Designed miniproteins, single chains, continued (5). Designs and how they scored, part 6

Each design is a single chain, and the fold is of that chain. pLDDT is the mean over its residues in the fold that is shown.

## One batch from the design tools (miniprotein)

Design m16175
Fold by ESMFold2-Fast:
Structure m16175 (fold): chain A 60 residues (1-60)
Amino acid sequence: SALREKLAELLAQGLPPAELARRIIETFGLPESAFAAVERGIRERAPLETLLAFVESLMA
């Protein structure tokens, strides 16, 4: 999945949680209301599959 590959690429950059969450929101066109949940997931070391499912749910 291109979405999975892009998310994995972003996660591999080692950015601070807030900066990484912002890049995810911008890259996937997610609503601003998702920022806090994405940042929390990153900070709590959520698995890639969990973050992917969350991103996909917001794009539907």
Scores: mean pLDDT 83

Design m16176
Fold by ESMFold2-Fast:
Structure m16176 (fold): chain A 66 residues (1-66)
Amino acid sequence: SSGLTPAAQQEIDDIFLGFRIALMRDRGASQADIDRILREYGDTPSVRRAVDMALSILESLKANSK
């Protein structure tokens, strides 16, 4: 087990949050529910970028799985 810098840990947390939001959206969560989570976690450009990245990855996985 090794420690990360606070900045690196935040970036990892933003990536996981982005995937969480993307999966919620894919499962039919309302925009209001997503906006609530984004407000709670700061709605930063980093989180928004992570959501877009996660959505792109999910679409690629769907295309390659069928």
Scores: mean pLDDT 78

Design m16177
Fold by ESMFold2-Fast:
Structure m16177 (fold): chain A 91 residues (1-91)
Amino acid sequence: DATIAAAREAIKKGREAIKKVNDALESGDPEELNKAMEEAKKTIEELRKQVDAFRAAADADPAVRPYANTLEGVLKGLEERYEKAKAAADA
């Protein structure tokens, strides 16, 4: 199923973005932090659109629902890490 494959890729991308933000926060390097934040911001915008699309797909195909739910959780986690990174950069 192309929809489930796309959802898995979105989940993977979100998790990779979370890891990059965490790694940048641990590095203490302002340049790495700013780079990770810019990438995370773009990923958040992309994933927000994908969450809406996969929720709609899940209404038509219940097999998509667990992936849509997982992606929503990943998006929330990325947004929380972005806010933490923003607070660190503003300090």
Scores: mean pLDDT 85

Design m16178
Fold by ESMFold2-Fast:
Structure m16178 (fold): chain A 66 residues (1-66)
Amino acid sequence: SKELQEAVLKAMTEAAKKAAKETGAEAEVSLEDGNLVIKVKGSEEAVKAVRDAATAAGAAEANRLL
């Protein structure tokens, strides 16, 4: 559903931005052709932290709504 996709995108965006700020990286999350895309600029540790945080937040939000 669109509502689920929008909620997951919002949760992932918030988590990614928080993790990026804490690690000194830049992060952007977008919905492109139905796919959630995460773009990160930073160290390998920052990329991992952003990816892990965004993925966990997205999964938690999807689980909350399903």
Scores: mean pLDDT 80

Design m16179
Fold by ESMFold2-Fast:
Structure m16179 (fold): chain A 92 residues (1-92)
Amino acid sequence: SLQQQIQDLDEEVARLERVIAAAEADPRVPPEVVASLRAALDHYRQAREAYRQGDVKQGRQLSIKGVSFTMRALSLANEDPAASESLSEAVK
């Protein structure tokens, strides 16, 4: 349902805000990882607003971009064990 999609995005936004706060506080996390997480957050926020306005197509496209930026951040972090460990702790 549309309501469920909005709720799922609210939870993902809250999770990403927590992860970004932890990543920004940790000097072991490269700025490129933080930038990609910030881009993911921006796209999920835009997706949530699109769904609230009833624009399901735009909401889906923005959510997919959000996932892409999240996957990029994880890929970059996996190249550095310290960054990967920091992000793993933040998502608990």
Scores: mean pLDDT 82

Design m16180
Fold by ESMFold2-Fast:
Structure m16180 (fold): chain A 67 residues (1-67)
Amino acid sequence: SLKTVTIHGKEFTFDLNKEMTYEEVAKLFEELTGIKLEDFDKNKKITVSEAILDIGVAEARRRAEAA
């Protein structure tokens, strides 16, 4: 199912049950946080829900460091 999520003040619409490739996760992570995704298995697929959780944690840490 499609869901709209707000991350870093931007709205994104995803299929939360879709598996993502490393390239898709890395691109999404960099666009939303401005930070390159490192230490990820490039051959592993993850769900959009897992990617969003990881991005959300990284963004929360970035905001805490900027405050």
Scores: mean pLDDT 60

Design m16181
Fold by ESMFold2-Fast:
Structure m16181 (fold): chain A 55 residues (1-55)
Amino acid sequence: AADFSAQQLVDAKMAVDVMQEHGLDKQTAIDILLQSSPSLTKAEAEEAVDFFLNR
């Protein structure tokens, strides 16, 4: 797994929570995370989103 900061993990959880609450798709959650943490690649953002989806 990629080494994520505490803030990036919080942002990923928030993106997943917004996705689930509003019935949005996974790509929208990835896009929300990338807006909050533009230093992440799309692959890293997907990994963080998948981490919270696959709890």
Scores: mean pLDDT 79

Design m16182
Fold by ESMFold2-Fast:
Structure m16182 (fold): chain A 81 residues (1-81)
Amino acid sequence: MDEEIEKVKKELEELLKQLMELLRQETDHSTILRLIGQILRLIGTIFDLELAKSQPEEVQRRAIEEARRFIEEVRQFLEQL
């Protein structure tokens, strides 16, 4: 399970890099605020996965599922930009 958590964390870290690069280039105020919101949620999700490592396997599985759902949300957000 730790291996799956690390895999999902790496996917989140790559999305974080992508969002931060977009933020650096963005000039529209509303889009900047939306990007900041996604970045903060993404950082929180990474911390939630780290916390899940000390929890039972069922909690770890749910944390991974929630993180994968959030990855899909961020990918959809990026497609709409």
Scores: mean pLDDT 84

Design m16183
Fold by ESMFold2-Fast:
Structure m16183 (fold): chain A 74 residues (1-74)
Amino acid sequence: MLSDEETIATVMSILSTLSPGQQLQFVRWLAEELKRSTDPKAQKRMLAVLEAAAKATGDPEMEAILAETKAALA
């Protein structure tokens, strides 16, 4: 649990230094990597990062990417 929170905090810290366009680019890349992953544990971890990014930014496009990614995994 602590390791996941540290990972999310680190990613969010980095994202806060990026432009909105760079943040969206990163989130799109992460969503594609998540869809390609065959490891359920890795998918859950990547999904947690996507959820944290969408929640922190409130960006509708990030929320759409998160919703699409969740639908693809269901």
Scores: mean pLDDT 76

Design m16184
Fold by ESMFold2-Fast:
Structure m16184 (fold): chain A 61 residues (1-61)
Amino acid sequence: GLADAEALKAKVEAQGAALSAKTGVPVTVEVTIEGDKVHIRVTVGDREVEYTIDAADASDL
């Protein structure tokens, strides 16, 4: 549900920040919740990857 998607956002953002601190490479994770979909954008330096998952699946991650 929405709470699971928000928990996933916090978890993934924390992992990105930890990786950035460890490697010195800027890592940014942006999570957008849109209805029943969760859009995740990961930026590592100048590279960007975006993917979408169902909000219901966020609890399984």
Scores: mean pLDDT 73

Design m16185
Fold by ESMFold2-Fast:
Structure m16185 (fold): chain A 82 residues (1-82)
Amino acid sequence: SVEEAREQLERLKEDLEKLEEYLENNPNLPKELLQQILKSLDDTLEQLKKLKEAYPEVSEEIDELEEKIKELKKKIEERLKK
């Protein structure tokens, strides 16, 4: 249902906020872990794309989360270049 989709998106938002805080508090994470996080974020983007197709009513909430994930991916990719 749309309501269940919204609950899933709210939980994902909280998880992404916790991930951002974790990255900020841990500047020296191993490259292997950073690569695993990137893969997880890519998998999440694919899931969000499918959810948006199933429930277009939550597309705005999904767009906000996709933008947040792209910001986090960019930060991680910048760390991996070092």
Scores: mean pLDDT 87

Design m16186
Fold by ESMFold2-Fast:
Structure m16186 (fold): chain A 56 residues (1-56)
Amino acid sequence: MSRRSIVNVAMGLILREGEEAATPRVIAERTGVSLGAASAALREARALLDEVRARQ
């Protein structure tokens, strides 16, 4: 799975279930990636969402 795909899953979880529910563990369980990869994707997803919010 590409980093972009994992980031997209993380963004979807944040938008649907909120930032408190979108943890590295939940992302790792849903995508089958390591906790490290899930943590990196979650950080990137948050940064992208903050950028989108700042533009709108």
Scores: mean pLDDT 78

Design m16187
Fold by ESMFold2-Fast:
Structure m16187 (fold): chain A 65 residues (1-65)
Amino acid sequence: MKKANELKSEIIKAASELGVAALVRTEGNTVYVEIYDSNKEKSEELKKKAKEIAEKYGFKFVHID
């Protein structure tokens, strides 16, 4: 799905700009984001951006770990 690739690229870009290590995958209408950073403020900012991006691309569910 074209939207899934664009969504993944936007989340990866957001993570890179924040200097946060993250993995992003999609399954059906769900986005999975795994965050590997001990900085809570950066992790919370990425979580917020990931949810906004997922909603923008019409994904129903966002799972963040």
Scores: mean pLDDT 77

Design m16188
Fold by ESMFold2-Fast:
Structure m16188 (fold): chain A 106 residues (1-106)
Amino acid sequence: MEDEKASEIFEKLRNDPEDEKVAEEAIKIREERAYEEASKYVSEEEAEIIGKLARAAAEVEIELRLLEKRRGRPPSEEEQRALWERNTTPEQKEYIRRLEAELAAK
């Protein structure tokens, strides 16, 4: 039931990215799913950071789709980077940097 509802919401968002209610539900589902999955492997505090990062990624994806619809062309890599920078906090960027450093150390 949960997965079916999420799939329907993501499909609706794909067809009408300007629907604010569908966008809000899609963002919330992504945040909650990221938190639940992360909470199996990391601390509650770290799972909250991961959930908020998933939220930021969902917000960027929605803004990119709106930009594409408005301009009639796909966003450039520069526009994608600018939206990611705008929608992430210094704390979230620091967390990603640490995670990348840990993965590189293997």
Scores: mean pLDDT 74

Design m16189
Fold by ESMFold2-Fast:
Structure m16189 (fold): chain A 61 residues (1-61)
Amino acid sequence: SATLETPGAVARLEGDRAVAEAKEGGGAASAATTAHGLLVQAGMRPVGLEAGERSAVVTGG
């Protein structure tokens, strides 16, 4: 599956969702931004966000 790595997080595509985990020094915002970027890069529109302490899931529609 497709992945996107930034200085603050790593995201991967799982179907119509991008799932990201923050790296050391990153947080929920880095994870959310990276997951969002991967979904848009994959041609999907972000329609939902579930943010954890150091993670994010962005759902495409």
Scores: mean pLDDT 86

Design m16190
Fold by ESMFold2-Fast:
Formats: C-alpha cells, structure tokens, sequence
Structure m16190 (fold): chain A 75 residues (1-75)
C-alpha cells in the first residue's frame, strides 16, 4: 500500500541520517536540512489525492535524498 511505502521511506531515511550522524559525517545544519526534507516529502505524500500521486512524490523524495546523501556518505 502507499501507506506502507511512506512508512518504509520515513524509516529508511531516518536510519540513513542517524548512521551518518553517528559516523560524524553530518553537521547540525545538515541533519536539520535532511530531516526537514524527509518530513516534507512524507507530509506531501500523505496529503496526496491518490496512491499514484503519493508514489510519484515518494520517488521524487528518494531521488532528492540520494543526491543529498551521496556527498555526505563519500566524506
């Protein structure tokens, strides 16, 4: 379901942020920015008028988070 995919996206995103923070790869500003971005996509997906639109929003969120996380993982 779209709800299960939203929950998975949120859990996976928060876990990635947590791991980078534990590795000392995140500044406080970067953690706040990434957490805000993640929550923004979760809220947008939950507010979507259909499951199809929710999934499109999640795909955008996955892509955006991957682009933001890549340089931080490579630190």
Amino acid sequence: SAEEKIEEFERDGLEAIRLLREQGKLTDEEEEELTGLLRGYVEKARAAPSDEEALKILLQGVGELQERLKPLVER
Scores: mean pLDDT 87

Design m16191
Fold by ESMFold2-Fast:
Parts: C-alpha cells; sequence; structure tokens
Structure m16191 (fold): chain A 81 residues (1-81)
C-alpha cells in the first residue's frame, strides 16, 4: 500500500540520519524493528508484530527516547496499513 511504502521510506530516512550522526547501534535497532514488523506482517502474524515492535521500541527508548517516539509513530502506521 502507499501508506506502507511511505512508512518504510521514513524508516530509511531515520536510519540514514542516525548513521550520519554515528549512532550505528540505534540505526541497527531501528532497521531490525522495521524488518521484524514487515516479516511478521507478511506472515499474517499481526499480534506478534505488535508485541515484537513494542519490545524493540523499549530497547530503542533506553538509548534515545526521541528516536523511540519516532519509531513508534512509524510502526503504528506500518501496522495500520
Amino acid sequence: SAELEAALAEVKALIDELEAQGKLELARLVERTAKGILLLMSEGRLDTAREVAERLIEKIEELDPEVARRVREIAERMLAA
């Protein structure tokens, strides 16, 4: 869907931003979160995708609460698409 493609573009932009800032661990966690959600959604495992997203976002929040907020907003749009 166009909404899913837009959300994935925002994920890529965030990863590129974090890599440019030298925040490589955060960039990898964001990428893993998005890929994990996408994989579980493709398997029809929506409830598991939500649970996995929440767990990974909690780990991101320990490193950077603002990045976690941005990832949560993107994840909600992915899961709603």
Scores: mean pLDDT 86

Design m16192
Fold by ESMFold2-Fast:
Structure m16192 (fold): chain A 85 residues (1-85)
Amino acid sequence: MELLSPGEGLEVLHRAIERGGLTDEEIPEAGAGAAAIAKDLSEKTGASAEDILEKMKEQMVESGLSEEDAERIKEEALRILKEHG
């Protein structure tokens, strides 16, 4: 799977959150979006991608996602970053 641009990643993640729940098919797409954003922010800020993903998970839960769905997105994003990093 190719890494998304940060803009594409944000669009994917936003659409997944707006649906109010994630299907198993949407987890890889949302994870790819989160990975793209975390990589971009890590390169710009010097923070680790893992720290950025933890903060993104907190924000997703505050935005109305379940902790389980937010954790699944974070874990998928970390998997993608390890494969492409």
Scores: mean pLDDT 76

Design m16193
Fold by ESMFold2-Fast:
Structure m16193 (fold): chain A 72 residues (1-72)
Amino acid sequence: GSSIKVTYEPLDATHRRLTLENTGDKPEKFAVPLPPGWRVVSLEPESVVVEDGVLSGTLEPGEKAVALLERE
């Protein structure tokens, strides 16, 4: 299974935080589909990209990617 831990945290009625964390001991690639009707308004680190509603990148061990999502 993937060592990438995916967490969705509701912030308010129209905002959600998506966190991806590599809990493993080696670099791992990920591709996570965004929920329908939500858009990315901020994304860290810059090495993580959004294309066609999919959040993708590579996380080093212990690295986190954080996306702030807003309801469309």
Scores: mean pLDDT 82

Design m16194
Fold by ESMFold2-Fast:
Structure m16194 (fold): chain A 79 residues (1-79)
Amino acid sequence: NKLKEILSSPISIGLSDEEALELLEKVFKALLEGLRDKEELRKISKGRLSDITIENLLFLSENYPELVEEMLKEVQKLL
């Protein structure tokens, strides 16, 4: 589960589960809408995602957009 791998990263989001899910929903929606600006993604994430996580998400959205869609659906099911 890619969502679980991202959340279990040593980089703690430092948010409640609900706040983390709401943040991830916004990020995944922006990526699926074609956003590729790293600084704008940092702004949307309110600095809660690491640079490595943002770069990994950009890579996934470019090469495996279907995985980003699946992650968005999983986040929305948990909200």
Scores: mean pLDDT 72

Design m16195
Fold by ESMFold2-Fast:
Structure m16195 (fold): chain A 69 residues (1-69)
Amino acid sequence: MSREELFREAARALVTMMEALADKLAKQGKYKESIELYRKGAEFAREQGLDEVAEELDRKSKIYEEKAK
């Protein structure tokens, strides 16, 4: 595995952890914190070329923005 592949796998793992934490915060009704974490995760995912994951996180952030109003 190349160094670039290792970094990409590490990035995927980190984004997955961010999503899981954001999901947990949302379940606790902490929508503002959850939305912030989804947005940060999506931005980081895009920077790492994980566009599909970034799209999913953006979608989740919008769902919880709707619930937070």
Scores: mean pLDDT 82

Design m16196
Fold by ESMFold2-Fast:
Order: structure tokens, then C-alpha cells, then sequence
Structure m16196 (fold): chain A 67 residues (1-67)
């Protein structure tokens, strides 16, 4: 699903940003920007996880109604 693909993309972006944060520890301005982006990605991952759970719950309800 689109949500699964989005999750994988966001997880890869998070890993890349964490590596960039380590590489730029001597640049406080860049580190602040990267930290802000990490927080944004983490928030997006949380929303994506909730969306995936909602989809699974609705699919299960649909299956029960078809019995």
C-alpha cells in the first residue's frame, strides 16, 4: 500500500538524517536544521503508523460484516 511505501521512505530518510547529524557535529547551524528535520520525520512516522493501524482495523471490521 501507499502507506507502507511511505513508511519505508521515511525510515530511510531518518537514518540518512541521523548520519548527517553525526557528520555535522562541528557545525551547530547545520546540526540544528537536521535535528528539526528529524523531529518532522518522526512525527510523520507516528502519523503513518496510526494510518496503517486504522486501515487494518477497518479491513477487519469489513471481514466481520461479510460473515
Amino acid sequence: SGEQAKKEELQQQLLDLQQQLIANRDDPQTSIKISFEINRIVAQLRKNEQALKNIEEEEKKYEELQK
Scores: mean pLDDT 81

Design m16197
Fold by ESMFold2-Fast:
Structure m16197 (fold): chain A 92 residues (1-92)
Amino acid sequence: SAELEEEIQRALGLMILGIQKATNGDPLETALLVVKFAARGELTREVAAEVLRELIEEEKDPEARRALEEARRLVEEGRVEEAERLLREALE
């Protein structure tokens, strides 16, 4: 069922955000994980973009926030591999 698949995807996105908030993890590292899952087809682009939007709001560093905003744009455009590369470079 497409409806069940959408519900599972939405629940996975919420779970990732919940873990991020509970662990006080680096939003940029979490974003890279999300984009890697999207690149492998394990997350839809729609759910990945939604998670990135929430991570942008949690990021306090202006440079990291810009990288997250660019990655979200690339994901929304279907340029997932470029988003992964950008986030990888931002973490170096």
Scores: mean pLDDT 83

Design m16198
Fold by ESMFold2-Fast:
Structure m16198 (fold): chain A 66 residues (1-66)
Amino acid sequence: SMEAERAREEIEERRRHWRDIIDQHTERLLKDPNYSQEEVDEIRQRQLSFLDRQSERELAARLAEL
């Protein structure tokens, strides 16, 4: 349906927005001498995994209310 397509587009736009924020955060951590490259990579991976799971959950919830 058009409503489902719109929901997917909104969730993907929000996901891209937060991915950009995660990218900026990652760049700041890489410049911080208190963080190792490995620690930064682990933080990034956890944040991206959380974002993906949250986005899927939010989409499922929105589609269930249609």
Scores: mean pLDDT 87

Design m16199
Fold by ESMFold2-Fast:
Structure m16199 (fold): chain A 65 residues (1-65)
Amino acid sequence: SVSRQAAADIRLIGLGIEQGVLKIEERDGEVVVHMDPSKAAAVEALKKELAEISKLTGRKVVVEL
């Protein structure tokens, strides 16, 4: 089966500019997603997606506006 790490990486790449993602960084096993505050409505959908990624990888994922 496809590795969980590869699946999560593909999902992170897929977030991109469409969701208002400005930057993604990794710190001590934590993933921080920086978003455009003008796209606050997308944050709710993004949080659901990030919860799935967190479940797949075992990493904590957080959103910053």
Scores: mean pLDDT 66

Design m16200
Fold by ESMFold2-Fast:
Structure m16200 (fold): chain A 60 residues (1-60)
Amino acid sequence: GVAEAKEKLNELSEEELEAAAKLGGTTPEQMREGALRTAERFGADVAVEQVKAAAKVAKG
């Protein structure tokens, strides 16, 4: 549910959201919204993994 997705997304740091957003050409707020939509469709684990992967690419 939405509450479970939000709780799991709280594992994402502000730095990870900012890095992923920068890579995607968007804002951290929009990245968080996109991650929530992904979590609702595919599961919170998928959403968290996608944001973390994007943040890692942005930093590397």
Scores: mean pLDDT 78

Design m16201
Fold by ESMFold2-Fast:
Structure m16201 (fold): chain A 78 residues (1-78)
Amino acid sequence: EAEELERKNKEENENTKNEMLKKSKEEFEKAYKEALALTKETGREGTAEGMRLVTAAAVTKEDRDKAGAELEKLEKEL
């Protein structure tokens, strides 16, 4: 029972981490692609605005750095 409780707690914590990470990455990728798509529809200004929102909403440092790098490129080209 104690070992089963530890196993369930480990699986629950890992599932929670995986669920949060999966949702965060899915939301990031969706917002990131939508922000990039604005380049074709609304031009640079709309894309920069969208990318600022994506960067601010990013949960992981890796996703934030990725969005931030694209934002920096967009702002330098404006």
Scores: mean pLDDT 70

Design m16202
Fold by ESMFold2-Fast:
Structure m16202 (fold): chain A 71 residues (1-71)
Amino acid sequence: MAQNQALAQQLVQEAAKKRPDLLQGVKAGDQQAQEQLEMYLLTSFPEFTSLPEEARQQVLQEIRIQAKTFQ
């Protein structure tokens, strides 16, 4: 769990640099932005795509929580 939280923190910071628009959408509860963020992570971060399905869902949930504090 702690490692998934650390990975989520890193991915939120990377998304803030490259795709701040997606984090704003996730913070606002935009379902389309949430799906686009997941696709961005799946295509850009092999360490995310190589995780088991269960771990990927935990990381995504943690990212959604952290996105609420974005800005």
Scores: mean pLDDT 77

Design m16203
Fold by ESMFold2-Fast:
Structure m16203 (fold): chain A 98 residues (1-98)
Amino acid sequence: MTKIARQTLALYARRAGAVSSPDLQKKLDEIANKALESEDVVEAARDVAEAMAEAYKKSTPEQQARLKTVMESMAQGLFGLDKEAGRVVEEALKKAEE
C-alpha cells in the first residue's frame, strides 16, 4: 500500500495546487514530486498537509472552500491506505482551521 499512498499524496498535492495561486501551485507540485520519492509515507503526508495548510491560510474564501474539500478527500483516502498518514493529514487540517 505504500506506493499507492505516495501516489495518493502526490495526486492531492497537485489538485490543491490547481485551485491555489500560481506561486502556491509551483510549491505544491514540488511537494508532490518529493512525496513520490519519499521512503517515509507519514513524513511525506505531514509535508503535503503542512503545504496545503499554508496554501489555505494564504487563500481567498473561495479558494479556501475548494482547498478544504481537497484536504478532506485526501485524509479520507489515506485512512484507507495508511491509518497514520490519514491521521496526520486530518490533524493538520484541524490546525489550519484554527
Scores: mean pLDDT 80

Design m16204
Fold by ESMFold2-Fast:
Structure m16204 (fold): chain A 101 residues (1-101)
Amino acid sequence: MVAVHIDVESESERGEVTSVRLRVWDEADELLGEFRAEGGTAAAVSAFLRAVALLAEHAGRLETAAELRALADRVPDLPPAERARATTAALERAQAALLAA
């Protein structure tokens, strides 16, 4: 069982995320990876999906990690409503996979 965490630093203006920095730590407080995004909500969502994918990979959930990375690559090209639905569904599946470990 993996007791990892993500540190989130974000800036927002007028309800939109303008920048985000995500640091992914393992159970020994070792830095696994860092993700940064600027330029709005879509970029921030992609960075978050990549951070969660790194957690899934660390937990041995390689298919979940691949799914999250594939979605992160598509997020900038998705309409807002489809982006919200796709990210919610993928994160719910990732949570279920990680809790089943």
Scores: mean pLDDT 78

Design m16205
Fold by ESMFold2-Fast:
Parts: structure tokens; C-alpha cells; sequence
Structure m16205 (fold): chain A 80 residues (1-80)
């Protein structure tokens, strides 16, 4: 049980790091989209927007996984 709890905590930590990394990538993409729009490059802006939407979907997936792991951690703590 204690080893199971440690494993879940480690998995949550790794997911949190990945979410943070994706947030930095989203911030960079937003800046690139703004630049493309300012330059009048509609095609580039559209491609970057598509990548932004994919990254947002990935962020949402990882956030859901993190919530499930936190739920499991809480359930295991209830049994300790």
C-alpha cells in the first residue's frame, strides 16, 4: 500500500511536469500566432492555431489523468 501510494505520487509529479511543459509551449504558440496575424500570414496563423488546439486537447487529457491519479491517492490514504 505505501509503495502503491509512492508510485501514484511519482506519476502525479511526472504528469504535473508535462502539463507545465505544455503550458510553456502553448504560451510560445500564442506569441507565434500573434506575430503571424500581425504579418498578415493567414495560412501560417491557421496552421499555428491548429497546433494550439491540439496542444490544448493534450493539456486537457493530461489534466484528467492527473485528477484520476489524485483520486486514487485519496482513496489509498482513506485505507491507511
Amino acid sequence: MVEELKKLVDEASELAKEITRINHEIRQLKAEIEKAVKEGDTEKAKELQSRYEQLQARHDELTKKLREIVKKINELREKL
Scores: mean pLDDT 83

Design m16206
Fold by ESMFold2-Fast:
Structure m16206 (fold): chain A 114 residues (1-114)
Amino acid sequence: LPEVADLVTKAAEAALSGNFDEMAKYGAEAARLALSRLTPEEQARVAQRVADIMKKAGIDEAAKLFTEAARDPSRAPELVAEAVRIAMKKNPQAGLEILGVLFEEAVREEARRA
């Protein structure tokens, strides 16, 4: 998970520079990569945390898509990445909260493999 941590860092740096398009790009890729490495149970847990953030921010469409994608293993990583990209562009503050969740997941997975 060094790749996920790197993408989350790049997304955070983009946000600090006011480049929310780059934040959405790196954040979406981080979400796709992180979820593709998780079990279905772990995907559901992370998706629920992210969905709660999106719902709280009023991004219901993205939150619903993200939650549903996490329950369906067929295209979950791609659908989740799209939902995260939409959320980060519409509400940068919610985007930063989502990056926090992805960073926690990346650290947890790295610790599990170390």
Scores: mean pLDDT 73

Design m16207
Fold by ESMFold2-Fast:
Structure m16207 (fold): chain A 78 residues (1-78)
Amino acid sequence: MSAEEGYRRLQELGDRIAAANPAAAEEVQRLKELAEEGLKDESRAYGSLLLALNGLKRIGLQTSPELAEEVARLAAAL
């Protein structure tokens, strides 16, 4: 999977998590920004995506086990 594709999928999952858990919306936005900043440097893009996905998995576990599992699957596909 490309870093750009990984970021697109992260944004989609982040939006779903924020919709299901509005209290986490600001934290989700910060994780999206972390992943986006990583895309500016190809050598760091995947590392930044994995770090952001680790944060999303934690929020996902507080929201829905199903969403947390989808985040884990995306991280494994990078």
Scores: mean pLDDT 84

Design m16208
Fold by ESMFold2-Fast:
Structure m16208 (fold): chain A 86 residues (1-86)
Amino acid sequence: SVIDSDRALMAERGRQLHAEALAKASDLQKSTSLETSSMLLYGMSGDLREAFEAGKAVLEAQLKHYPDDESTKAGLAKLKELLEKM
């Protein structure tokens, strides 16, 4: 259906933005902006688990560059909590 096609396109664009966010993990602001957009597209496609797992991977990659960033640590803890509730 048209709706299913739109969801597939949103999921594919979400995956593309996620890959770019991972590649740019050393740039916290850019990486976070890309992953936020990716998670919104995954959420609109209906795959919340994939969105949260992808977000977790990006935050873990960011922490390798910035191990003491409190905001990134808090975001990672929140995504782990959300995944455990699913």
Scores: mean pLDDT 83

Design m16209
Fold by ESMFold2-Fast:
Structure m16209 (fold): chain A 98 residues (1-98)
Amino acid sequence: AKLSAKEMVELEQELFRAAQAAGNEPVYKTEEKTLEDGKKVVTSTQTVEAVRDGERVLVTRTITNTYDENNKLTKRKITVRVTRSDGTVETWEHETEV
């Protein structure tokens, strides 16, 4: 689902505060790719275990920043993915063009 900036911040706070309260620390991964049109994409992924609605879930937050040929940020996409114990996945995203 697509969220507003405010809704995305509220969702992130809900999920990551629960993880922090449990003493869980996120695992970070960063990848960089140059596209055919000369744009640069930097993808930063953060994965942590949290509790949502009384269930243990895996939360993955991905920030994708797109830069032009002059290293100017043109687009930012935030994706939050929650994987439940049964393998069900819920996904929320917010995208901003600069």
Scores: mean pLDDT 78

Design m16210
Fold by ESMFold2-Fast:
Structure m16210 (fold): chain A 76 residues (1-76)
Amino acid sequence: MSQQYQFRSDAAERAARLVEERGPEAALEEVRQLTREGRLPQEVGDSLITAIRHGAAQGRAVEMLRGLAETYRLYA
């Protein structure tokens, strides 16, 4: 399996947990940090940020993030 896609899946799952336990701002900070450090590609970071921001407004952030995690896991 691809280690890069496994990490992307794990990052999305972690972001979902952060939204559940600490709210969307904590998840946004984690994703921004991972993107800044080059651990997530910019396009993946942007997708996770969009899921958090738009999902939070709809009460669906956790659902959207877990959907992304499942998608990344298919390529891991």
Scores: mean pLDDT 82

